Designed miniproteins, single chains, continued (4). Designs and how they scored, part 12

Each design is a single chain, and the fold is of that chain. pLDDT is the mean over its residues in the fold that is shown.

## One batch from the design tools (miniprotein)

Design m12385
Fold by ESMFold2-Fast:
Structure m12385 (fold): chain A 120 residues (1-120)
Amino acid sequence: SNLEIAEQMIKELEKEVEELEEKLKKGELTFEDVISLIRNLLILVKFIRDNKITDEKLLKKAEEIGVKAIDIVEKAFPKFSPEEKEEVLKLLKDLLEELKKIPQFQGSELEKKVEELVNK
């Protein structure tokens, strides 16, 4: 089912977040790691929207892992080149636009964190 696919996507994103948090602690986190993380979060958000998933528990898990993903992006962001920063901000703007299309994410901690980072 679409719900089971979304649950699997969240589990894969949780594993990616754990791996990237360890890389961040070691100073090994790359620009490519951050771009991949934002793209995978964007894919999850688009899947939720396109399949009209309204399951409250799944949406809460998606919000929670999304917040952790954006925290990694925020911590890594200052070390990037101007060109890398522009690419990250472009993807974050795309993510914010998709989050705004899902009523359950409107006013969420995830939307607020993405909006804050884009407007810095």
Scores: mean pLDDT 90

Design m12386
Fold by ESMFold2-Fast:
Structure m12386 (fold): chain A 102 residues (1-102)
Amino acid sequence: MSEEEKEILELGERLRSSEDPEELVEAVLRIGEIAASTEDKRVKELALEVIGEVLERAEDRRVIEAALEAVLKIMESTEDKELILRAIGLALRAIGRLLDLE
């Protein structure tokens, strides 16, 4: 397991245990930054999975906006069609939730 993969897993645990929107925003943006800077497809896949879990339960607009930013950053960082399609799906979900929040 890479140090990048380990950091994303640790951030994922923080995201599951925290209800503080500010902490959730910081953790989501950090996951996006790690995934965007890596060449490792597995790290990018893991990041999208963790962000997807956050998007399923997030109710705070700032958290959803941070997740959208992170997903778009990961999408821009890769030419992998499978990762891009997964990222598009998550981005559309985030946009849909933001529209529902006014």
Scores: mean pLDDT 84

Design m12387
Fold by ESMFold2-Fast:
Structure m12387 (fold): chain A 66 residues (1-66)
Amino acid sequence: MKLYEAAKKAMEEIPLSDEARYAIVKAINEANGDKEKALDLIRKELSKYLTPEQVEKVVELIEKGL
């Protein structure tokens, strides 16, 4: 599946604020289809809104969905 679909599934599995959800979408758009860049940007953007443990869990779910 494409990165955006994987991220959507991750957002359904983990209770996230609208701010955190928007940060994920923004990171994916910024990465312009690059999976590795998108995951790095997601980690950086989410660190503003979530604990390190929560960020790790979101990234793992997105990677698993790819």
Scores: mean pLDDT 77

Design m12388
Fold by ESMFold2-Fast:
Structure m12388 (fold): chain A 81 residues (1-81)
Amino acid sequence: MDQQLRDLGDRFRRLGDRFIRRQDFFSAGLSYTQSGLYFYMSGDFDRAIDMFDRSIDSFTRAGDLQSAQDTQDLRDIIRSQ
């Protein structure tokens, strides 16, 4: 159900926020990407895009430009519908 996917999105968002506080930007990027995918699956496209944007920033701060680009491409596909 949509609510279970939203709850998973919120849990992975909180996990990403904890990784940011620990300056573990790579793990934050992974957590925000997973959060965005759950929000996308739930139909919450605005939160999905917000989570992908946070993932892109996190991967960029980690120096993982390839993961940042891959997440940007995923975000752009979702935005194009």
Scores: mean pLDDT 88

Design m12389
Fold by ESMFold2-Fast:
Structure m12389 (fold): chain A 57 residues (1-57)
Amino acid sequence: PELGRRALEAVDAGKLDEAVRLLNQAFLEHTGQPLSPEAVAALTPEQIREGAEALVA
């Protein structure tokens, strides 16, 4: 859950690039596949937060 917590902190600090990087790292480690560049570009701050929250659960 550390990556998810760090991603939430990055979102709260307005560092969306860092948050997305941390989420993508955790997603890659969990599923073996990164998010597509198009999916990353389409992410809203709300979706980034939701992803981080899912990773801390």
Scores: mean pLDDT 76

Design m12390
Fold by ESMFold2-Fast:
Structure m12390 (fold): chain A 100 residues (1-100)
Amino acid sequence: SLEDEILALLEEMERLLEELKPHLPEDLYRQMVELVEQIRRAVEEKDWETALELLDKLSTLLTEAYLLAQRAGDEEAIALIERMGRLLGKIGELVKEALE
């Protein structure tokens, strides 16, 4: 199902976020984890409008993480964040499809 596909992508996002953990300030990591959990809940509840709002917030935090990684010259973090950004885009497209 569409929901199952979105949930599978969120699980992949969670795995990448765990890999990113040692590269981030603890507060930023915690905020991103909480936001992914909220997105999962919104998807499970089929609250697609809330899911889109939360995905937008996660995109903002990913941008913050990217700028921190660039300033640090952390190529591993940059690669992980770029992969997460691509997943975020795919999840957003599927959530928008669910609204149609």
Scores: mean pLDDT 90

Design m12391
Fold by ESMFold2-Fast:
Formats: sequence, C-alpha cells, structure tokens
Structure m12391 (fold): chain A 68 residues (1-68)
Amino acid sequence: MPSRKEQLLARLEALEAEARALGDEETAALVRGLIETLRATDPSDQVALDSLEGTVDTLERYLDERRA
C-alpha cells in the first residue's frame, strides 16, 4: 500500500488536474506548490503531513463547491 505521503501526492495531483480542467490556473499553481512542498517533506514528519492533509481537505471542498 502507498505511504501517507504518496496518498497525499496522488490527491494533490488529482486536484491539480481538476483545477486545470476548470480553467482555475491560480488554484492549479497553488496545488503545484503544495506538491513540491510535500515532495520535500520527510515521510516520517506526521505533524507536517497532518497540516498538508488539512490543506488538501480544504482544497477538495473548495473545488467541489466551484464545480457545483
């Protein structure tokens, strides 16, 4: 099974694709920055991963609202 970091990367990559599909280049650029931050994050840093997961949850809700 993929690590927590790999699961968050997959979620962020999906969000980047979704934002681009909506023409939301600003959100796509923001998500890209988060992907680079996550790639630089130590996979054992649970505090950093918790913070990133909260940000991903917020962005998923934001894009869901934009689609509706």
Scores: mean pLDDT 82

Design m12392
Fold by ESMFold2-Fast:
Structure m12392 (fold): chain A 97 residues (1-97)
Amino acid sequence: MSLEALVRRLAALVEAVAKEHGVEFDAEAVLAIEDPLQLAITLALRLLELVPDLLTLDEFNALLSAETLGALRALLERLIARLEEYMRKKNLPIPEV
């Protein structure tokens, strides 16, 4: 999956979880962030507000210290996989994007 596709996938999953938690998530405003690294970090931080135990301290530090979107690739893939598993266990609808 491309880095842009990973970020888009994460955004869709965060929006779906926010809806189930009754939390307002403006996907359009978040996707308007021009820096793809800042977009990825913003999405991950919003996700941690909804599901706080999804990242370890080391992974959270890696997220905050990342200088390129490419440096986050493995972390984004892992975060998406963990979020999809969380949604599957709770019988939440998983968006197909």
Scores: mean pLDDT 75

Design m12393
Fold by ESMFold2-Fast:
Structure m12393 (fold): chain A 86 residues (1-86)
Amino acid sequence: SAEEILKQAQTLLNNATNCDQVEQALNAAAAVPFTKGATAKLTVQAIDIMKQAVEKAAEICDADTVKKLKVIAKYNIDFINNILGE
């Protein structure tokens, strides 16, 4: 469910010690708005996790990885905002 994926994304981000784990958390969060049962509130929380993943990446990842994750987060957030803006 959307709630389960959101919890997974948050847990992955909280426990992330390397860049692969941060990317996994961001990808899990990005899936939440497109999962059956996703609410607007869960979507906002997923966007927050994607933003937090980028911030954590800035602390532990190289600049190229941070740039890639910023691009992924931006495209996902922009797409979500377009479909919610209706």
Scores: mean pLDDT 84

Design m12394
Fold by ESMFold2-Fast:
Structure m12394 (fold): chain A 106 residues (1-106)
Amino acid sequence: SRSQALLERLQKIYEEEKKKNPDFEKKVKEIDERVKKIAEDLRAGKISLKEAAEKLFELAKEAEKEGMLGLAALLYGHAYLLLGADEGKPEEGKAEGYARLEELLE
């Protein structure tokens, strides 16, 4: 499927980014841990979809500053999707927001 092909392309981009700069591996792991924390806090009801999106925008800016443009683009995309989910019906939006954030972690 189109989504499967895009995921494979993104995975290859991250692998190439890691190979070109060893410091990227450390930064990617740091960002992944922070994304997991955002997902946990969102599931626990500790933060809103809007707050989760704001935290993802912060991580996207950090990734962009480090030259990880592929990761930055993905983080920005998921942040905008979470904002869209928040603007819809709260219960349906929350479920959609969780699904999109779990896609980012895969």
Scores: mean pLDDT 70

Design m12395
Fold by ESMFold2-Fast:
Structure m12395 (fold): chain A 79 residues (1-79)
Amino acid sequence: SPLEEALRHAVRAAQALADGNYEEAIKHFERAIEALERSGTAPEALDHLRKAIEAAKNGDYKTALEHAGRAIQALREAL
């Protein structure tokens, strides 16, 4: 499902952030957003993913990880 696809990518993005692989993290955030936009579901998770990618692109990796965690939680609650 798009929710499961988004969750997989959000988890991979959070792992990449923790490992210092920021370019990989951004790509996974973008894929998670794309999955949710195609399905039109989980608006709270989508909002957090958008904030995570913006923070990551601005070099604010702590804020990016916080929003990634909130997105993951929202996606798990939606499943």
Scores: mean pLDDT 88

Design m12396
Fold by ESMFold2-Fast:
Structure m12396 (fold): chain A 92 residues (1-92)
Amino acid sequence: SMEEEKEKLLKEIDELQAQADTVGARMRRVAARHPEYAEGLQAAVDGLRATIDEARELAKNPENIEKSKELIDQARAGIAALQATVDALEAE
């Protein structure tokens, strides 16, 4: 069960990393057109990547699985918030 939970977490982390990379690329295009938001958007992407990296590191140790899950939930919320912001700026 612990090994199955670890495999599931690592798959979720890989999916979140791919989503963060996609949003990061969209953010760079938006930041070029909206330079007033560039620093804030970059900070948000950097924070998201840091959270995903920490979740991956925690997932290596069974004792930290629950903490890794908490960071995965935070990363999902961060991706959703960043996607909404990028969508709004692309619509301008």
Scores: mean pLDDT 87

Design m12397
Fold by ESMFold2-Fast:
Structure m12397 (fold): chain A 85 residues (1-85)
Amino acid sequence: SIKDRLQSLLKELEELIDQMEEAIKAGDWDKADQLYYRIQMLLLEIRRLMGQLSEDDRKEAQKQLDELVKRLNEVLDLASDKLAK
C-alpha cells in the first residue's frame, strides 16, 4: 500500500521533471515555475511516505529518489544557464 503509493509518486516525479525540462527548452517559464512548485510539493510527500517504510524498502526508494534529484539538478542547471541572458 505505502510502497505502491510511493512508487506511483516517484513515477509522477519523473514525469514532472521531464515536463519541466521541455518547458524550459520551449522558453515557457510560467509552465516551468508551476511544474517546479508541484515537484517541490511532491518531494515533501515522497519524503513523508519514505519515513513509513521498512529499512530495506526505504534504501531502495532513496536510491531511486537520489537518481531523480540528480536529474532535477541537471534541469535546474539548464534553467539557470538560459536565464543568465
Scores: mean pLDDT 87

Design m12398
Fold by ESMFold2-Fast:
Structure m12398 (fold): chain A 83 residues (1-83)
Amino acid sequence: MTVVRIENVEDLSKALELLEKELEENDSVTMQLIADSERLRELAIEAAKNMGALRGDEVEVREEGKTVTITARRRSAEELAAA
């Protein structure tokens, strides 16, 4: 599990890019984001869900105090079953 402290939108963007890269090599990735700002935590939750939707991946997000835990699972390209 990767733990990342985020203090601004740039940190959040980098953390999500790291999560996306980890999903390229792993079927499931769990990342914890630590943010003091409630607004930043809300942005993290929305951004994580949007990332999952854009990638077609399953994303579960849990907020506990200052920590946002993102669990992302890669979807197989079932629709591309042509071979």
Scores: mean pLDDT 76

Design m12399
Fold by ESMFold2-Fast:
Structure m12399 (fold): chain A 86 residues (1-86)
Amino acid sequence: SELERRLEMLKKLIELGEEAEKTLTEEQLEWAREIAERADGDVDAMDAAMRELRERHPELSEEELARIAAVALGLIARRELEKLEE
């Protein structure tokens, strides 16, 4: 079902985010939380926030940006999963 597929996807995003979270600095975790808060499930807002992060911190590697994005997506996925389990 579509619901089962969505639940599986959300759980995978949460798992990836939790793994990435362990590799980030406190500052990078704060950026990830800010991005998750600003995006709140809006793809365009997420893209804009990630673009802004890249512009503010050109020293960040593609790998670091991907890990920050993974944490942000994981936080968004946790909120969505909580809503679906109610």
Scores: mean pLDDT 83

Design m12400
Fold by ESMFold2-Fast:
Structure m12400 (fold): chain A 55 residues (1-55)
Amino acid sequence: SAAEERRQAALLRTAAVQLNVRTRQQLVDFGRAMGLSDAAIARALAELPFELPEA
């Protein structure tokens, strides 16, 4: 659901800040490791308050 995707995206964005994620690929890898959907990972990337380089 869209609500679940938003919730997962918010968790991933929080994790990115706390874990000091440096690249988009690292964020994708963390999301995959947590079992998040591709849609939730894409939303987290789009909703970050800062830009991450590709690698």
Scores: mean pLDDT 79

Design m12401
Fold by ESMFold2-Fast:
Structure m12401 (fold): chain A 96 residues (1-96)
Amino acid sequence: SELEELVKKALAGDEEAQRKIIELLAKDKESAEEVIRLFGKSEVGPQMELVLAMHIHEPREELAEMLAKHVPGISLELAKAIVDAMFDHKLVAVPD
């Protein structure tokens, strides 16, 4: 898949690939869901899931900082885009 290759390049530090992924995360719910699904199936998926489970109740800025700090290949800009897409498109269940 072209999108799978784009996610792999973004995680490898390709700045153009990261920009395209950020654009897809902001475009619509369907694009955001597919991008987030592919991150979850990538080599960093388990670490990303662990960070999300530990920090999901924190403010978006703090969650994005934890993703950037602990998940290899995820820049702060990309982490912010992922977090914003997850909350804005209701792709994550946050308990009351």
Scores: mean pLDDT 82

Design m12402
Fold by ESMFold2-Fast:
Structure m12402 (fold): chain A 94 residues (1-94)
Amino acid sequence: SAAERERRERELEEFLELLRRYLESQPDYTPEDIERALAALRATFETMYRAEDPEFLRELAKKMGVSEEEVREIIARLREEFEEARRLLREALE
């Protein structure tokens, strides 16, 4: 739904903002490194959302050489990792 899309976009922007602030606080990250990391994560989230389409999921699984169920398991694991990363980023920025 449109409401779910808007919620997901807000959650993604919150995560990316927290990550940007964290990386900017680290001594070894250049602005270029930060932008590259944020772009890669945005692309990952976009792929995860697109994989909710059964046809896209099927083509992704084919390209990866794995089953559709394995792709779903990878996406579920990534979601859990992102939730944990968000928690850790909030703690690190307090």
Scores: mean pLDDT 82

Design m12403
Fold by ESMFold2-Fast:
Structure m12403 (fold): chain A 72 residues (1-72)
Amino acid sequence: MADELIREIARAAAGDDEKRFEEIYEALKKLYEDPNNKEAIEKLKKLFPNLSDEEIKEMVARLIAGIDAATG
């Protein structure tokens, strides 16, 4: 299911930080529902300050494509 894949990605990105995990998970879930959600994109930019805007867009695009391939 899409939710499980999003949780796995969020956990891999957050490591042992439960608060960071929840914030990443919520942002990714919103972007899966609406990839143009500006608030969720801005939240990801704050959570990954070391990534460029283009790297964040590529991450989101790959996440959505991967979920679509797994669920289609």
Scores: mean pLDDT 76

Design m12404
Fold by ESMFold2-Fast:
Structure m12404 (fold): chain A 90 residues (1-90)
Amino acid sequence: EAAEKTAELIGEAAYLLAREALKMPEEKAREIAQKVKDHVLKVLETQPKEKAVEYVKKLGEGLTEIAAEHDEEVAEKVRKLGEEAVRVAE
């Protein structure tokens, strides 16, 4: 349950980055978001909790940094989703 919710939150952050900050087509943004969600879920299921939480934190920070280069409002939304994902994973 927590793993699925964490993966969903990071996937949503990736979608917002791709669609709203990077202005990618909706179909491509959804594809990227799904791949990110699937990868995060795999990390949460296969890695020790401490390493998985660190990975989610770093990924959220990275997505926020990329978004901030393009759109500060989108970056704030991405940051909040990443922080919530870390909170759920802990």
Scores: mean pLDDT 86

Design m12405
Fold by ESMFold2-Fast:
Structure m12405 (fold): chain A 67 residues (1-67)
Amino acid sequence: MKEYLAAASTMAQLALEAEAGVISDKTLDEATKYVPSIRDALDEGLEKLKELADKKADEYIKKIKEL
């Protein structure tokens, strides 16, 4: 439960930072621990990174609701 909340929060923060065009190393490192493909998405561009982060945030929120 606590891990899903932390993951959802981190993905939401990453999506906001990607939209702003400025990503912190801390947010990127934490996000990569939950979703290893985050770095591949970053290599494709900020729009792809934001799409992945938004999708993963929604998935983690859904898992919390199922508990």
Scores: mean pLDDT 80

Design m12406
Fold by ESMFold2-Fast:
Structure m12406 (fold): chain A 74 residues (1-74)
Amino acid sequence: SPLAELQALQERLAAEVAGRSELEQLQVADRRWPELRALQLEYARKHAPDKVEEIAAKLEEVEAELRERLEALS
């Protein structure tokens, strides 16, 4: 299920960032963002189809903030 896949991804991300610098944590988040975004949108389409556009817009905002923060620390 998308929720189980999202939970597994979150557990993998937590393991990957354990003890790492903020820059390294952001680099891991950036590499995994397409997978996380796809799972979030799949979950939204199944459970909140009327909110998909709002969720997609919010995910785009989060992605832009992630990229901006990564650039600032690089």
Scores: mean pLDDT 78

Design m12407
Fold by ESMFold2-Fast:
Structure m12407 (fold): chain A 74 residues (1-74)
Amino acid sequence: TSSQQQGDDYVRLGLRYLHQKNYQQAVRYFQQALDYQGLSYTNALTLLSGAYGNLGNDQLSQYYRNLSLQSSLG
């Protein structure tokens, strides 16, 4: 499997946990997706922001939001 496909698989797995409102497991899989470059990296940053927000960790939510905006702009 390609590096990009591995990142995409971690994002999809994290999304399944997010759907179950298991934000701790969702965060783990989105963090794994950060090891892979490309769209999965940018998507994982946005999803980490949302998941940390749902966990009540506003500091990490804002950190990943800012990082996702920076990665989208180059």
Scores: mean pLDDT 83

Design m12408
Fold by ESMFold2-Fast:
Structure m12408 (fold): chain A 64 residues (1-64)
Amino acid sequence: GGSAVARATGIVLHRVGNPGTPIEKVRDMIIAEAEKLGADPALVQQLLDQSKTISEAFYLALQS
């Protein structure tokens, strides 16, 4: 569940290095990492739709 999504967003955040990176710039990378980790696609989509930046996505994933 949320643990896999949090890991996926964390991996992408580490790779990009900028917590303020707009979500639209990293959306495809997060989806790809989440899929590899077996995350629920619906939770990934909901999280990304609610986030403006990758740091917001990571924070929301920790709450899932």
Scores: mean pLDDT 82

Design m12409
Fold by ESMFold2-Fast:
Structure m12409 (fold): chain A 100 residues (1-100)
Amino acid sequence: GREAVLRAIALLLRAIGLDYELENGKITGEELLEEIERLLEEVEELLADPEADLSLVEKVVELLRRILDLAEEKGLLDEESVARLRERLDRLEERIRELR
């Protein structure tokens, strides 16, 4: 419903802000890891709602993948953390496909 759509929009805006901070060198690797993990947990919780806007959630996941790729290129996250987060993103993408 409307609440799920607004929550998805809020997550997308947070991911956009995170991308901006990362691109402009305004975030540490530790802060970046904590915020990505928090966003992933909130996406997982939102996907448990049968009224979740799957198209908006998919955009959040796509942006988080881009953020993760950029973080790896900048050397802000270790290889193990990157691999773990990629596996979580892959599981979310599979879950979105199952819900469609």
Scores: mean pLDDT 87

Design m12410
Fold by ESMFold2-Fast:
Structure m12410 (fold): chain A 88 residues (1-88)
Amino acid sequence: MTEERKQKLEELIKLAKENPLEAIRQAIEDSEEYPETLAVAIQTLGILARKKGNEEALRLVQEAAQAFEEKDYDKAKKHVEEALRLLE
């Protein structure tokens, strides 16, 4: 993992504490170059879905996490985007 990738992840984690929806949007955008940023989006969406009691969004987050573990970043991104739409 490069220093640049580490810095980007740290910035997104900080943003997620202050503005979780914006952090998710930024992580989706950054995932085109750094797919690892989807991990921040998945974790942040999971926290928001639980706080809002949105079971459908939580299901999509779990599916995104599974795709991310399988390194299917396109599928993970799609589920992250779908979960974000339910929580906006």
Scores: mean pLDDT 83

Design m12411
Fold by ESMFold2-Fast:
Structure m12411 (fold): chain A 110 residues (1-110)
Amino acid sequence: HMEEYRERAAERIRAVAARLLDGLLALSEEPGLISHEAAQQYLDRHFSDNPDSLGFAVLLIDAARDASTRPDGNISRAEWEAAVARMIEALLRDEESLEIVMGMVDAVEA
């Protein structure tokens, strides 16, 4: 029961994060990199009406940015994917945080 829930939650987080990444990269001035401007434009365009979906997108962007070692502050696909993996590991160890984040994922999927 709990194991199936955690596996499903991880799959949904990865799927939503992958869609967000593709949208962010589509607005990028440099192929394969997410700029600060591209991230702001994406959030303004797609997340203005729902604070839960906005919260999830900001959480992922901030985690990826914090993991970035690039002097330009841009986020690569690899840095994004690494941040998503670390976030999933942390959430799977904290049931309350996982429930909150899954509420945000539900909002993004709606």
Scores: mean pLDDT 77

Design m12412
Fold by ESMFold2-Fast:
Structure m12412 (fold): chain A 66 residues (1-66)
Amino acid sequence: VEALERRLTGSIANSRLAEAEGDEEMAKFNREVAEKLREQLEALGHGDRIPALEARGAELADRELA
């Protein structure tokens, strides 16, 4: 589960960074990866953790962009 959580957080962060850089193709790719990871976490009964993981990913992107 921890590996999926790290990957989701990373994909959210990378998607936001790509959007900030104007790389829409990379942003879309990372959004699609994040969707698959959300599905996997939900299937494992950990869907309740997704909002916190998405917030963490956003925070990581904000730190990198600051």
Scores: mean pLDDT 80

Design m12413
Fold by ESMFold2-Fast:
Structure m12413 (fold): chain A 62 residues (1-62)
Amino acid sequence: EEILARIRELARAGRLEEALALARKALAEGKITPEQLLELGRELLEEGNLAGATALYLLASE
């Protein structure tokens, strides 16, 4: 949950490279799931953050 919150804040701040790096590391370590990234992407899309949503959807599908 705390990791997801940090990814969300980085994405909202436009710090997308850092958000993706953190998300990728957390996925590799088993701390978050692709499903949680899809849910976060949906939240960002609802906020109008298309770039953040797209990036997280693509990462979740890797």
Scores: mean pLDDT 83

Design m12414
Fold by ESMFold2-Fast:
Structure m12414 (fold): chain A 74 residues (1-74)
Amino acid sequence: SLEEEADHAIEVLEKGREIAAAEPDPQTRIALLQGLLEQARYWAEVARKAGLDETAKRFEELSRQIEADLAAAQ
C-alpha cells in the first residue's frame, strides 16, 4: 500500500540523515542532504494528496529537520 511504501521511505530518509551526518566531506554532505530534502518534500506532498495526514506530517517534520541539517552544513 502507499502507506507501507511511505513508512519504508521514512526509514530510508532517517538512515540517509545518519549517513550524511557521518560524511566528513562538506560538499558531499550538502549534496546528500539536498537529495534527502527533495525526497522528503516529494513524499510529504504525495501523502497529503492521498489524505494520509499523519504520514504527511512525519515527512514535513523530516523536511524541517533536514533543512536544519543543511543549514548547519553550509
Scores: mean pLDDT 89

Design m12415
Fold by ESMFold2-Fast:
Structure m12415 (fold): chain A 75 residues (1-75)
Amino acid sequence: TTTTRRVSGREALEEVERLGGDSAAFGEVIYRTHLAPPGTEFSYSTLSADGNLLTLRARRTAAGEVEITLTVTTL
């Protein structure tokens, strides 16, 4: 099962921490995206404590905003 949703940076960090994934790595990706030029995209994947795949995708928009997508894949 795969669940994908658009989230805030705070929501992404809270969710990955709740699932036992690497919230520090997710925070670093989000921070780097805020400092990056428009059009830049970063992604990072980590495993939850239960072996689910957590993927963060953060993109700096042309308007200078950051869009964050969190995908949770359960095996």
Scores: mean pLDDT 80

Design m12416
Fold by ESMFold2-Fast:
Structure m12416 (fold): chain A 99 residues (1-99)
Amino acid sequence: SKIEELKKKAEEIVKELKELYKKNPEDENLKKLLLAAGMVLTAAELAIKGINLETAKENLESAKEMVEEILNDPSASEETKKLAKEVLKIAEELLKILE
């Protein structure tokens, strides 16, 4: 399903973010993005199960706000911003499915 594909993409991004954060443990933008990506994964899991869809939507909206803060932060690295844009796209696609 489309939701399963989006979940797999989010899982790959979370793995990449975890490796980047290990190398840069003081990077607050990577930490924030990792949290946002985790919220997107939780929302995808809820959507797959067809339960707590309002909670899933709230998680996606919160993740989207966190990602937008990162994209507007001049201290965020280009690599972090690239991954943030990918998280944003997944969150937006999931929100469209849940509406």
Scores: mean pLDDT 87

Design m12417
Fold by ESMFold2-Fast:
Structure m12417 (fold): chain A 74 residues (1-74)
Amino acid sequence: MFEMNPEQRELMGKLVKLLSQLDEAIRKGADQKTIEEIEKEIKKVFEELKSLLNPDEQDMLTVAMDSMLKEIKK
């Protein structure tokens, strides 16, 4: 099995940065519109990353993302 290619690594970096931005926005009490805009961008980057992964990697990433989003929103 091959390690992440440069494109996958770049998208993963963008995803992590967006999750940090979402966490900060929620902690600062940003309005719902701002939160929804960040979530929309997270979904876009996540779908792009998933398109580059095999089914097992997609499932693992989906579970990890769901867990992280639940943690941030609670």
Scores: mean pLDDT 78

Design m12418
Fold by ESMFold2-Fast:
Formats: sequence, C-alpha cells, structure tokens
Structure m12418 (fold): chain A 74 residues (1-74)
Amino acid sequence: SMAQERLDAFVRAMERHGVRLSDEVREELLEIFSKEKKMTPEIARELGEEAGRRGSTAEEIIEMLKKKAKELKE
C-alpha cells in the first residue's frame, strides 16, 4: 500500500541515523501516512532524514508530519 511505502521510506531514513521507532509510534505514523495521500514516499524519506539528523522525539515527528500535510494541501 502507499501508506506502507511512505512509512517504510520514513523509517529507513530514521534508521540510517541510528534511530529506531517503537511499534506504537510506527502504528501512529502508519495512520497518518494512510490519510496524507499527497505525501509521496520521497517526501516521507526527506522528512525521515531531517527527523533522524535532529534526533526528533515522537511528538516532534507527529508535528512535522502534520505541518507538511497542511503545506501539501496548498
């Protein structure tokens, strides 16, 4: 599914920076990616790279995704 492709791209980018996400966080992100159809796997990868470099918390990741989703509706 496209939601799974977005999640996989994001998670792999985070893991390249040594960050592992819990199953609970992955489930929450999967729900967000399932609703945000304008967010491509490429955009998800770029956000994962940024979050990984910054060492972002789960809360910061959720805020980042919601902000990007709003921008993509423009």
Scores: mean pLDDT 84

Design m12419
Fold by ESMFold2-Fast:
Structure m12419 (fold): chain A 67 residues (1-67)
Amino acid sequence: SDAAVAASLLQKELGLPAAAARAAGTAAVNHLRAGDLEGASQAIADVTGDAALGRGAAEAMRGLGVG
């Protein structure tokens, strides 16, 4: 599923624990499906505490067709 792919990417790229990656990945996928890159970025930023990492990860997910 897109959520599982997103969770895997967040674990590999950001080193997030599996539970945090699943939660952030699911939220980011839902935002990306709605065309909301800013919402996806914020969902990841909320878990990492880093807006730049959140944006970079959301852009990477979008570029890979996740969402």
Scores: mean pLDDT 83

